Designed miniproteins, single chains, continued (4). Designs and how they scored, part 27

Each design is a single chain, and the fold is of that chain. pLDDT is the mean over its residues in the fold that is shown.

## One batch from the design tools (miniprotein)

Design m12915
Fold by ESMFold2-Fast:
Structure m12915 (fold): chain A 85 residues (1-85)
Amino acid sequence: DRVKELLERAEELEKQETELRQQKADTRARGDSLIADLLRQSPQAGREARRQMEQQLAALDREIERATRERGEALRSMVQELNDL
């Protein structure tokens, strides 16, 4: 059943969004601790680590946006399949 497959795909993408948001929170928490430690040893290394964390968070935001878009597409396809029945 195509409708069932699209629903399962949408549910998997929602799970991925939740996991990516949790990963973003974990990355920020770990990054803040690492940056604090690095700033004690080298301000330059601390600044570089902060830039890398910001790039990592931006990459996670892009993945969240992708999953959100793909979930929306799956749900729209499911609605269209239901309307065609």
Scores: mean pLDDT 85

Design m12916
Fold by ESMFold2-Fast:
Structure m12916 (fold): chain A 81 residues (1-81)
Amino acid sequence: SDEEIREVIEELLARIAEIDPEIAAEARAIFEKHEDPVEGFEQMELAIAWRLASRQAPEEVVARVTELVKEAWKKIEELKE
């Protein structure tokens, strides 16, 4: 359901905020622009990746955030079955 997908996204944003609160805030703003939570998540993922690359974030930060996003995608895919 949309509610379960939004819960997964809220958990993801909370975990990203522990690493980089600015990226988490920007990701949330992008997610909130979209009515469809899956579309919002896709746009949020692209924005996070772009921001990490443009800021030349440390490899360990990129790896941690990428892992969190992958875990969220897996949960969302399971909710769509």
Scores: mean pLDDT 83

Design m12917
Fold by ESMFold2-Fast:
Structure m12917 (fold): chain A 89 residues (1-89)
Amino acid sequence: SAAKLEEIRKQDELLKEAADKGEKIESIKVTFKSDGTLSIKITFGETKEEIEIKDIPYTEEQKKAIKEGLEKAKKEEPWLKELTLEEID
């Protein structure tokens, strides 16, 4: 939804500010749930602070596109090799 895209945009802005302050991202975890929602969890290395965006609706087509996009990003951005994907029932 538009509201959920705005939430993602705000979290992205917070990530950029943390990076600008020299705070390193330790890990990113994307969880696809059987209820048709996904969650994104980002952990910062030094503070161990966690940002989590929950209950983002997805379609099977969007899931495929997200997986393909993340795989491409892992090849282009070496630090994104710490990005994990899981699927839960």
Scores: mean pLDDT 69

Design m12918
Fold by ESMFold2-Fast:
Structure m12918 (fold): chain A 121 residues (1-121)
Amino acid sequence: SSSSARLAASAQQADADAAALSAEGRARVDDFKSTGLNGSPEAAREEARRLGDWVTALADRAIATGPEAARAAADALDTLALGLREVTLEFLANPKYADSAGYAFDALGTAIASRSRLLAA
């Protein structure tokens, strides 16, 4: 294999990894949103905690792996942060979901902070 073929393969793998992480993040936001709308406040809090734990673990693993992994994770967390912002605004539109909105906002803060760490790595 030529060096160009290796670089192309590495770029394709990084794009695939970023896409997979973004898909997992979207699924986790969807699960949190569903729990926030249909579950108890305690269940919504627990789901937000699991999402925050996943975000922190993803960032720590990506930083340990190297700059390319950190960039892919940062791109995935940008997508996640946009989704969490939308969920937070949806919950804020109805006072019934005020607690879920708070938990979504906390998870959004964790995603933004973790993304900043990834971009600094």
Scores: mean pLDDT 82

Design m12919
Fold by ESMFold2-Fast:
Structure m12919 (fold): chain A 107 residues (1-107)
Amino acid sequence: NIEEKLKEHEQLVEESSTPRERRLLAAAEAHPDLSREELQRLLAREFGMSVSTVRRIAEADDAELQRIVENSKDAATVRFVAATMAAYDAGWSAPDAVISGIGVRNG
């Protein structure tokens, strides 16, 4: 079952992730002890947004997040950033948080 979970993870990353999301995952895997602020800077850099925008997404309630998504030119990236930060704030490792973001973007 571990082999099945690894195959599901690999298939999700290969079939459903963007090159930016894969670079972000690789960076998080290299530095699994990333601080919240370092993860926010990494997200901002990879997606070409400001750190203040990443913070706004991370700290948004459900209603504000829906407004950001609806007014965004890239709703998928907003959902990815939100899901990644929510998982990290829930105590997930940085790599697992990024994988959560990939999964949410595809749902």
Scores: mean pLDDT 77

Design m12920
Fold by ESMFold2-Fast:
Order: sequence, then C-alpha cells, then structure tokens
Structure m12920 (fold): chain A 85 residues (1-85)
Amino acid sequence: SELAELERRLEAFHEEALKEFEKMIADNVPEEELRKFQAQVFLEALPLVREYLDALHREGRLSDEEYADAMARLAAIEARAQEIL
C-alpha cells in the first residue's frame, strides 16, 4: 500500500541519517555542526513526513484535528530548523 511504501522510505532515510550522525559523533565533530546536520536532515525528511501524514489522514487514521495539529507542529519545527541553518 501507499502507506507501507512511505513507512519503508522513512525508515530507510532515518537509518542512513542515524549512521552518518553516529559517524560524526565518533569523529568528534563540534556540537554546532551536529545541530546543523540534524536540522538539514529534518528539512530533507520533511516532504516525506508530510506525505505520510497526508496518507494517514486520507485513510481516516488521523482526525481533521489530529492532522491539523501534526502539520502545525511540523511547521514550527521547520521554522526552527531553518533558523539553525
């Protein structure tokens, strides 16, 4: 299903991002650069996360209120991530 495909894509993205992040920590990359990396990863994942929420809402797994709340939270996190970069 579309939902299952989106979940697999999100999981794959998360695994690769986590692997890179762990390598940066092992290489003693400064905290400022780690924060920028996390912000960049979030912004890159954001379209896929929104697509996933859209799919959940279309399938009736999220109410209109839950969907609106989730989208508003993502927008707030996006704004914060953009301020870091």
Scores: mean pLDDT 85

Design m12921
Fold by ESMFold2-Fast:
Structure m12921 (fold): chain A 69 residues (1-69)
Amino acid sequence: VEELLRRLEELAEKLEKEKDAKEALEIAEEMGRVTLEIVKHGPADVALEAAKRHLEASGKAGELVNKQK
């Protein structure tokens, strides 16, 4: 679970520096996959934190898509 959380954090940091909407969407999708694994195997409090980070990442990817539309 901690390894998955670390992966999620690395993806979030990469997304924060990403300027391309398509790349940002791919990163957000990968974060979603990692979050789903945490939800399936981790305790509820850890799953909630992972879901929150993924929601924030999806919002950022959506903003980039809207700006490049």
Scores: mean pLDDT 74

Design m12922
Fold by ESMFold2-Fast:
Structure m12922 (fold): chain A 97 residues (1-97)
Amino acid sequence: SPAKRTVKFTITNQKSADATADAISDVKKDPRVLKIDTYINGKKISSDKSIQAIKDAKPGDKITITVTASSDKDALDAAKKIADAGKSAGSTNVSIT
């Protein structure tokens, strides 16, 4: 089995993605989370600009996040924290693939 696992999900921004951006910042502090890639409307955002780009997202923008972690469970747990933050704020619709 591969040592690393990747989970991909897409959020359609309804109003504000601030809670989603804050959750990504928190998840990045976990050493088991190896990489987070961000795409807005299918375009990859550089890692240094990703948090601000998510906060600047407009209603209707599609934010795609990929989380790579040391295990399937760690990747899913991280993705769930980000997705749950968006849902709890009522600002995003989330689909996990």
Scores: mean pLDDT 76

Design m12923
Fold by ESMFold2-Fast:
Structure m12923 (fold): chain A 73 residues (1-73)
Amino acid sequence: SMKEEIHKKLKDLTIQFTTDSLTVMGEGFDEILELRKEGKPQSEIEEVWEKTKKQLKKLMDDYNSQVQQILQQ
């Protein structure tokens, strides 16, 4: 049914969003760990964290947009 198709699309989209978000967070934390190991200043660590937050926000915005499109079908 159309309802079951919508539920499947939302589930698949949510799994993809969650997986992508975990990847972005993992990469951000790995970069921060390397900067800390190298004794880099707090400002460089903050730049990586801000970049990571921007990437996560884009993923959230894209996810919300796609959810809206699916629900309008």
Scores: mean pLDDT 89

Design m12924
Fold by ESMFold2-Fast:
Structure m12924 (fold): chain A 101 residues (1-101)
Amino acid sequence: SLAELRARLDTELGMALMFHARIKYLAENNAPQEEIDLEVETFLKFAREAVALGNEIVALDPSLQPEVDTVKQALIEMLKQAKAVVPQQSKRLDELIAEIE
């Protein structure tokens, strides 16, 4: 249902926010690169799922396009911020930014 998709989007976006915050924390505290890379991988998975769910929501109810566009903009901003913190992952982060834009 549309309500189930919206609840899933909220969950996936919340997970993306959590792992984005973890990436910043780990980088600032000089965590091992392999640990940071795993958090980036997880962040990207939740971000991609949020985008996919947003597209499904708009397909079912086009009136929700502005709400989904707001989510996409927030994800782009998170990806750009992550790129500043983990520049070694720039190519993967830029790829997802381009897919969303």
Scores: mean pLDDT 89

Design m12925
Fold by ESMFold2-Fast:
Structure m12925 (fold): chain A 90 residues (1-90)
Amino acid sequence: AKEKLLAEIKKSAERAIKLLEDDKSTSKEVKEKIKKALEEAVEKAEKGDIEGALKALQKAYEYVKQIPNKEVREKVLKEIARMVQKLDEL
């Protein structure tokens, strides 16, 4: 169901944000930019704007490259990849 896919996208964004909040190596500015982009992606997806959601995730991806901790960066990227996959299924 479309509602289930949207819930999964939202949960992936929430997990990525939690990973960022627990990370001490990433600057507050970069964390806020990634968080904003993930929240925008969820909002766009909920409105049926799949193109807008994908653009927001691309923006998040560019900021995620600035995460100095490789393990945190890879975990956040996996959540973004999950969101992209679920958007494609919408």
Scores: mean pLDDT 88

Design m12926
Fold by ESMFold2-Fast:
Structure m12926 (fold): chain A 90 residues (1-90)
Amino acid sequence: MDALKQEIEKLLEELEELRKELEKLKAESKDPKIKEELDALINEAKITIEKVKEMLKNPETTDEELQSVKEYLQELIKYLRDKIAEVKKA
């Protein structure tokens, strides 16, 4: 397996765990606005996971495209972690 694909697969696993944490926070929240924000983030994570999995299965996906995906996943994961920390402190 390509090392870059392995790194992306690990990031996808991390994003799946963050998605589960967002779903738990949504279930525990009583604020409709927070629930709506968390639902949007959950949907973004789900769509991103599906798209990246399709790219990993496509033999025509370039290493340059995979590198861009890796960088995007790292930024998204950081953003979601910051949002989870914010919601937990509220």
Scores: mean pLDDT 84

Design m12927
Fold by ESMFold2-Fast:
Structure m12927 (fold): chain A 69 residues (1-69)
Amino acid sequence: AAAAEAAREAQEAEAIKKLREELEKGEKEAKEEKTFEFKTPLDKSYLLPKANSPEEEKEVSKKIAELEK
């Protein structure tokens, strides 16, 4: 069912649950994919690439700033 109002939080919560279930299904795979869920305790979650080097960390930080707008 399509909802476009107060259901946005429900959609985000469902996305978080799916990400967590995927991590449980493939804990090692989730790490190897170089992606992780960046979420706030009571806010939205965003999928961001993991950083393996200082250069990658800078890219991740910039991408986060871009997501913030």
Scores: mean pLDDT 57

Design m12928
Fold by ESMFold2-Fast:
Structure m12928 (fold): chain A 82 residues (1-82)
Amino acid sequence: GYDELARRLKSQGITSITVAVPYDKASDIIAAFSSQGISVKLLAVPDDDHALDALAAGWADMVLGLGSSPELAKTFSFPPPL
């Protein structure tokens, strides 16, 4: 579940993460990550397609709440657009 994912990320030194999710699925993710001391920057999106677009654009580090499993993307830094 999200608790296992949060523990794994914490063990790798992740202390802050941007997650793209459909709005209605956000609370469980925030709770799991905050319980491990990870600061969550939530990118609430209207649907799964927008969550994947945010991930592809590098605006989110991870998408969650899609299908039956959390999707982990490799974290890459994208400078904010001007």
Scores: mean pLDDT 67

Design m12929
Fold by ESMFold2-Fast:
Structure m12929 (fold): chain A 90 residues (1-90)
Amino acid sequence: DDLKKLGDDLAEQAREEAERAKELANLSEKLGGVYVKEAEEAIRRAEALLESLQGGAGRSDEETAKELNEIADEVKREVDETRELLKKVL
């Protein structure tokens, strides 16, 4: 149950980070296309895991939480890098 809640919280965070990455990826295209492809890949992975969690696909809670953490970290790194790039341009 605790791991399921962790998975749900991470899925929601991954979805929110994916939405931020989409918005920042669009802005990054205007700045020269930095991280756009990486953000898009992270978005697809995060959305796929979110859908799997909502649909009850047969993964262990521990393994799901680990994958969600990895995707969230990747999305966060790319978002943070894009934000730093935006601060330097703006």
Scores: mean pLDDT 64

Design m12930
Fold by ESMFold2-Fast:
Structure m12930 (fold): chain A 116 residues (1-116)
Amino acid sequence: MMSRETLAEELARARRSREAALAAGDRVTALVEEIRALILEAALAGELSAEEAERLLTAVSLALGIVGIGKSTGKLEEGVELAREVLVRAIEEANLPEELREELLRLVEEWAEAAL
């Protein structure tokens, strides 16, 4: 289970990675780091349990790995679609506040479109 200190460190990292991605014009990385930051912020605010946050962050890491493999193997469209399904399912199962769920689903859609 992630500690509060680990959650705060990961949030700082996600924010720095997002700023760097935006500066580099890397919209795909900026969107995924925004998704990670929202999950971590919700966990730190007590809106999301540490266990639920860890599951969602694991889904994000898995989605990134799937897209990376798809990109390197010429199966990017298939990888993005599978990654989208993984993230949407994880978000829907996580029992989130409705506004956070809606925002995360919107960012996942934007990220998937940007990754193509």
Scores: mean pLDDT 85

Design m12931
Fold by ESMFold2-Fast:
Structure m12931 (fold): chain A 72 residues (1-72)
Amino acid sequence: SLEEKIAQLRAELERLEKQLKEVEKQLQEAEKKGDVKKASILLARKAVLKGGIYYLKKVIEKLEAKLAQLKA
């Protein structure tokens, strides 16, 4: 169902947000150590995660709007 799809996407969103928080912690540690190579890789991972989270939020919003219209 549409409700099940939205629930699955929300669970995936929560998982990605947890991963982003972990990457941000690792990035701070790499910066403290002056590990330029690790910091660069983590910055790239952070950008990809932020993009994925943004896109997923937009998909969820559209599906929730569609569900609201179907219930109205």
Scores: mean pLDDT 88

Design m12932
Fold by ESMFold2-Fast:
Structure m12932 (fold): chain A 95 residues (1-95)
Amino acid sequence: MEAAELLIERLGLDEWMARIVRSELPDKEAVERLLEKLEELLKVEEQLKKNPGNKELVLRYTALALEVSTVMGENLLSPEKVREAKELLEELLEA
């Protein structure tokens, strides 16, 4: 899947992490599912900016970030990395 290759290149993933990403993103449906999770993660992050002490939002953000990190081979707790990955996946789905 070309989407996995571009994601690996843009995030600078090692060949070990690249193998994991290729196995987790084998098709367009897997890419679409990852994009949906990234969108939800960004939405929860926005809600946390308004309520930073909300325990439920913190737990939901952490759970989503861990799920995304499993696919991406790294910890994506940084909003900047999440946005970069989302933009890249959106470009790949448009191609």
Scores: mean pLDDT 66

Design m12933
Fold by ESMFold2-Fast:
Structure m12933 (fold): chain A 92 residues (1-92)
Amino acid sequence: LIEEIERLAEELVRLLEEAGHSLVDEIRAVLDQLLAALRAGDYARARELAVQFGQLVQQALDELIAQGKYELARRVLELAQRLFERLLELVA
């Protein structure tokens, strides 16, 4: 399960990097910390980081929509939703 979360995180970061998105470094940093917390069994920290990740994704989506990049925004949303679904499976 952690391996699938890592794969989805890598896909999301790659997609944002290809788009030249300003938040890619912040999203990468939060995802790296989230994965480290999950591997350490620190679910309280993982939940805090998941909230931060959600906020950054919302900001990224708003920016992509403002730029008219609707298809890219949809792909980012799909990856983020899958990532959150896997996170909920692990921490629930």
Scores: mean pLDDT 80

Design m12934
Fold by ESMFold2-Fast:
Order: structure tokens, then C-alpha cells, then sequence
Structure m12934 (fold): chain A 81 residues (1-81)
């Protein structure tokens, strides 16, 4: 189940970043909310841009680099199921 697997990954990332970098944690939370909603609202997009700007490009790239292998693994498992 793609949605459950992605949610699990996002929850783990959120737990990790909520103590380390609250802006990145909030970005992860917004992404999870967008996934549940099935769409990204203009308000969510503006909020995400504001949070990304506050976190900084380097921190965002670090979070993406950590997330990418987890997302790739989840996609691989989904191809099996």
C-alpha cells in the first residue's frame, strides 16, 4: 500500500527533524497533509516556500538526500506488491 508506506517514511522523517530543524519538520507535515488531501493548496504552497526559505537550501538538500533513498526503497517494494 503506497500511501501507508510513504506516510511511514514521512512520519520517521518528521520525528527526526522536529527536534533538529522545526522548519523542515513543518515542511514534512505539510507534504503529508497534501498527500492526504490529494492536492496542494495555494496556502500550503506559500507556507512551504516560507519554511524552505527559513530552513535554507543546504538543509533542504540534506533532508531530500535522506528522503530520496527511503522513497526509492518504498517504490521498489510497491513494485513487488
Amino acid sequence: MAEEKMREIMEKMYEKYKEKNPEVAELIRLQMEAAERGSVTEEMEKRALELAKKAGEEVIQEAVAEFQPLADKALEELEKE
Scores: mean pLDDT 73

Design m12935
Fold by ESMFold2-Fast:
Structure m12935 (fold): chain A 68 residues (1-68)
Amino acid sequence: GSNSVEIQCFQTFTTDDVTQRVRGSISHPNAAKIRVESIDASKNKFRVYLPGFNEEDKQKVKEIVCSA
């Protein structure tokens, strides 16, 4: 399965902002291995790599990371 999720934030976030929000929002053994890449900076679209995360945890990240 895919180790990443794609998200789009309507607020202006940097990759560092998204990384901090993901790590702050979930307690996981692989939290230090979370990586965020900008897919489209003009659209605030990011790919979040979540190695070893289950589908429930991936869904949680998708739901909460861009919430203001």
Scores: mean pLDDT 75

Design m12936
Fold by ESMFold2-Fast:
Structure m12936 (fold): chain A 96 residues (1-96)
Amino acid sequence: MTKFSDEQVEKFKAELKANRDAILEATRRELEADPSLTPEQQERLLRLAEKMLEKLEEMSPEEAAKFIQEAFRVQLEYKDDVEKMIEKLEELIEKY
């Protein structure tokens, strides 16, 4: 059983908030380096990253842990279908 404590989740949230600009810049660079992505998909994924960070800041530790787990699940499930991944991540953000 690997459960993250509320303290660990709060630390993670604080680190994400403190490093938001660096995370978004790193995300932008990774998206630009991916030759399989269109410019439109790169922009949508960057906007999703920004919205995810914004939502995580406002969530309780329990909600943040669930959200992170669900986001990783979507990314793994739809790794070969970027358009569907984007759609599912947009749905996930709106749910929270």
Scores: mean pLDDT 78

Design m12937
Fold by ESMFold2-Fast:
Structure m12937 (fold): chain A 100 residues (1-100)
Amino acid sequence: GMMEIEQLKAEAEELAKEVIDALLKYAEDVTKAIGESLRLIGLLLDMEMSKDDKEKLKTAIELAQFAIDAINKYIKDEKKKKELLEKAQALLERAQALLA
């Protein structure tokens, strides 16, 4: 329902913030960290601007998958990587369940 979509959006925003913070702290290439961060911000804006719940869910899936790829590629700190991957995977699974 609408409440579930709003909660998913809040979870996506928190995940994006945490991934951006980790990218800027742990990534060796600051320019790439900024580029990945801008893509996450773009996906959040796409979700905010979407008027269709299915499009919001599809964007949340894209955001979660992009976050997983960025975490795996750029976050070498094992503890932070595990924490962020668990959050990203949870968002992905919840968005997929709501879309089904």
Scores: mean pLDDT 86

Design m12938
Fold by ESMFold2-Fast:
Structure m12938 (fold): chain A 81 residues (1-81)
Amino acid sequence: VSLSQGQIDAARDALVDYAQQLGDMNARVSASAIRTYLANNTNLSSAQINDVVDYIVRNMTGPDGTVNLGDVIDALSSMSS
């Protein structure tokens, strides 16, 4: 699935804010936590949030199903540049 530049930028910026609120730029979070945060803190549609979360789950999850927020932010920043 191809994400738009605006979709990538919105998700990246929201997750940077999320990591800052947690006080840890490398916090490990579940895919469901990311989905909830994006739904509450962005104007992305449910379909756009699902595309972002599916990308993260398939490419970036650890053995316990969690992901490093810094790694997610870096991946989205790489896609946005």
Scores: mean pLDDT 79

Design m12939
Fold by ESMFold2-Fast:
Formats: sequence, structure tokens, C-alpha cells
Structure m12939 (fold): chain A 89 residues (1-89)
Amino acid sequence: DEEKIKVKLEIAGLVQEAVKAALEGNFEKAEKKLEEAIKLAEKNGLKEVVEELKKLKEILEKAKEENKPEEFIERAKETLEKLEKLLTE
């Protein structure tokens, strides 16, 4: 299960980078990091993780279109905390 552990750590790291980018107002970087996390989760069959990350990406896209970053940042923190718990097992 070594590869699965590494994948979980990489996904968590990518989500953390996305949250950091969003906090700095860099929505394009946040989106790219989320896309990388989604692709990695999909490749490894982590269906629940994929669903959470896709929801987060939709929120990011809407926040960018409406120029309202605050909702995305708050939701991203909640999703990151939930995702960390899901990925630590």
C-alpha cells in the first residue's frame, strides 16, 4: 500500500497549495492545483475524494466569475480539513 499512501499525501499537498494560492488571490494557480489533485485521485480510484475536489473546483470557478473569493476560501478550508481526515486512513 506504499503507492496509495504516497498518492494520498500528494493529493493533500496539492489541495493545501490550492488553498494557499486562493488565499493570495491566485485563482488560476488554485484551479491548476485542484485539477492535478482531481486527476491523481481519479487515476487511483478515490471516488469520494474526486467528488469533494470537483465540488471545490466548481465553487472556485463561480467565485472567479463573480469576483467573490471569500466564499471559496472558506469552503476550501472546510474541504481541506475533511479531505485530510479522509486521506489519513
Scores: mean pLDDT 77

Design m12940
Fold by ESMFold2-Fast:
Structure m12940 (fold): chain A 62 residues (1-62)
Amino acid sequence: EEEIARHRAELDRWNALADEYEKKAQELSGDLEKRNEYIFKAAEAAVRAIHHAVGLVAELNK
């Protein structure tokens, strides 16, 4: 139960961060260095979200 809640919270958090970083990257189209930095951060957040999604599915199937 606690592990399910933790994975849900982390999944929501990292998905929100990925969306925020993607939006910032689009807004920074004129600054290639900062844009690339936010693209990388968005990708990292998406990978972390996938990790917690897998963990959530594993807990739900117990």
Scores: mean pLDDT 81

Design m12941
Fold by ESMFold2-Fast:
Structure m12941 (fold): chain A 82 residues (1-82)
Amino acid sequence: SAFEAEVAAAIARLEAQRALSEAERLELEIQALGRYLLENKDEELVKRLEELVREMAERIAAGADRTEELRELLERLREAIA
């Protein structure tokens, strides 16, 4: 049935999610939050997000740890919307 197929697909997604690294999980959370900010059309928050992403990319290019930078970006985004 269609329901059984949807359940199987959901289980497959959950099993794939278990294999995600912390960095991949953080990236998904940041992407979801970024979409939320864009949908709310808050131009100042969107500009802040763009600045934080650019700063993070520059530090990673300079040799900073990607996972640590993603954690900091997520926390700064949470602070910016609080």
Scores: mean pLDDT 70

Design m12942
Fold by ESMFold2-Fast:
Structure m12942 (fold): chain A 83 residues (1-83)
Amino acid sequence: AKEELEKAFMEKAKPPILKFLNLKEKSEEEFEKLKEELEKALEDTLKEFEPKIKDKEVLEEAREQLELGLKRLLEGLKKKYVE
């Protein structure tokens, strides 16, 4: 269940990440657009899985893991490409 949720999130996140990585100039504005798209992908994924995951504790743990993963990903991308 958690692995399926993470996979679904990554499938939604992959296109905006690849688009950002293929930009010749990685500006703060483009990074903020990526951040907004990834935050939307996270919320959309959680909404899709809410009716499938009956255990609230499992869903809350999955949210926390996705939010932490997203934060780390965004910090890494900003440091490497935007600074």
Scores: mean pLDDT 79

Design m12943
Fold by ESMFold2-Fast:
Structure m12943 (fold): chain A 81 residues (1-81)
Amino acid sequence: MKLTKEQALQLMVESAEWTKKELSKVLDDDMVDTLVRGLIIGMIKEMLAQGLLSQEEADYLIKLAKTKSVDEVIDELKKLA
């Protein structure tokens, strides 16, 4: 059974929050930001490839992930789920 768009967005948020929490124990804030941002962008690209996001939605979210703080990106993803 395929994941719904809402389920995929929720899993992305949960994965990003968990990764940030765990990496923050061992890495500095800059490295955590870089790795979590990379994870979010990778997951957005996969959702686009699976047809769960439109090209417009994916482009918007990738731009957001490149230009905003990780906390702001997670908050925006929560609003879309």
Scores: mean pLDDT 82

Design m12944
Fold by ESMFold2-Fast:
Structure m12944 (fold): chain A 91 residues (1-91)
Amino acid sequence: DAETALRLAEEGLRDGREALEAAETTKNPTLSEAIGIVLRGIGALVGADLALRVAREKGEVTEEIRRLAEEARELGERAIEIAMELLKQAK
């Protein structure tokens, strides 16, 4: 339902924010830490896609769900980009 889609979008947004914060603030990451940030970023993308899928299946694609899912996707993509550069520096 719309509540489930909204919750998934909010969870994806939280994952995206946490992933981006970790990507921007982590200095000299280990390989494990860099991989962890990438996986969290992927979690944000998966959450956003799942939220939109649930909303579409129920015919309840609201502006709020779309906005939150898009923000989660953007944050997750930025976190992955930064973390991929960190992976090149990781030991």
Scores: mean pLDDT 81

Design m12945
Fold by ESMFold2-Fast:
Structure m12945 (fold): chain A 102 residues (1-102)
Amino acid sequence: ARIPGSLEKGATGEGLKALVNTVQKAFGLPVDGVFDAEAQRALAEMLATNAGVPVEEFGEFDGVLDDKLQEVVKKMQRAMGLKVDGVLGPHGLLILGVPNLP
């Protein structure tokens, strides 16, 4: 099975859809694979809780993978002592509480 996609600026395709589906299931949202404001908020709250970064640092939840999301990812990486490159790979996502990555 393909590992859920990395959380990064410009992420698209099946990898992002798998990540979004995982977040939607974890928060009891409709599982449609669409990265919208609700999915972004749910992911942000999960990551904020597990990395100790306030959810307010994520800014507006508009469902867009833009520079703002990349900056949030860098803050998460810094908080966890990971390489600060703006990309959360499968291992980083697993550490931040996204369960069942293959």
Scores: mean pLDDT 58

Design m12946
Fold by ESMFold2-Fast:
Structure m12946 (fold): chain A 104 residues (1-104)
Amino acid sequence: GHLEKAKQHLKKAQENLKKARQAQKDGDGKLAAQYALQAYDHAVTAYHNALKAGDLDLALEALEVGIEALEIALQTETDPQTRLELEINLGILLLQKGILNLTK
């Protein structure tokens, strides 16, 4: 069901975020951005499935992974259009986190 999908995608998001941090530490900004965007995609999927399962703590955890992933991607992205899209998505996740904290 939705809970199992949320947990599976959160695990994949966390694994890709770890790889993004390692690539960032190694000075490979392009690889860091690639893993960060994969972490973001999995985090968003985990967030939506966690909400459908009614697991607000899991949804919040998924948002936090997605936020960090977008921050890593933004550090190395130089294309203005792509940067704007990432900044908009970061703003959306920050708003969703704020709303979730008000419902607890």
Scores: mean pLDDT 91

Design m12947
Fold by ESMFold2-Fast:
Structure m12947 (fold): chain A 87 residues (1-87)
Amino acid sequence: GRELIRESALLLTSGGIFMVSGDLEKSVELLRQALEAARRAAEQGDREGAIDMLRDLKKMAERAYKEGAEEAKEIAKEAEELIKELE
């Protein structure tokens, strides 16, 4: 529900902060945790909130990939596929 969307948003914000500071490993870890929180929110019926969060997560993961975090490419792809499943 709403609590999982809030958790995902906080993890996403933290991931962005670590990305800007150059700690790409922590950024990827936090983005992965944000993805799992968004997935759980969708499973609990908060599909619209999860879709909005996954769109923001995809953009952040694409930025992390451009900064050199190779693992973020798979996170962006998983977010995109989950958005398609929920629409």
Scores: mean pLDDT 84

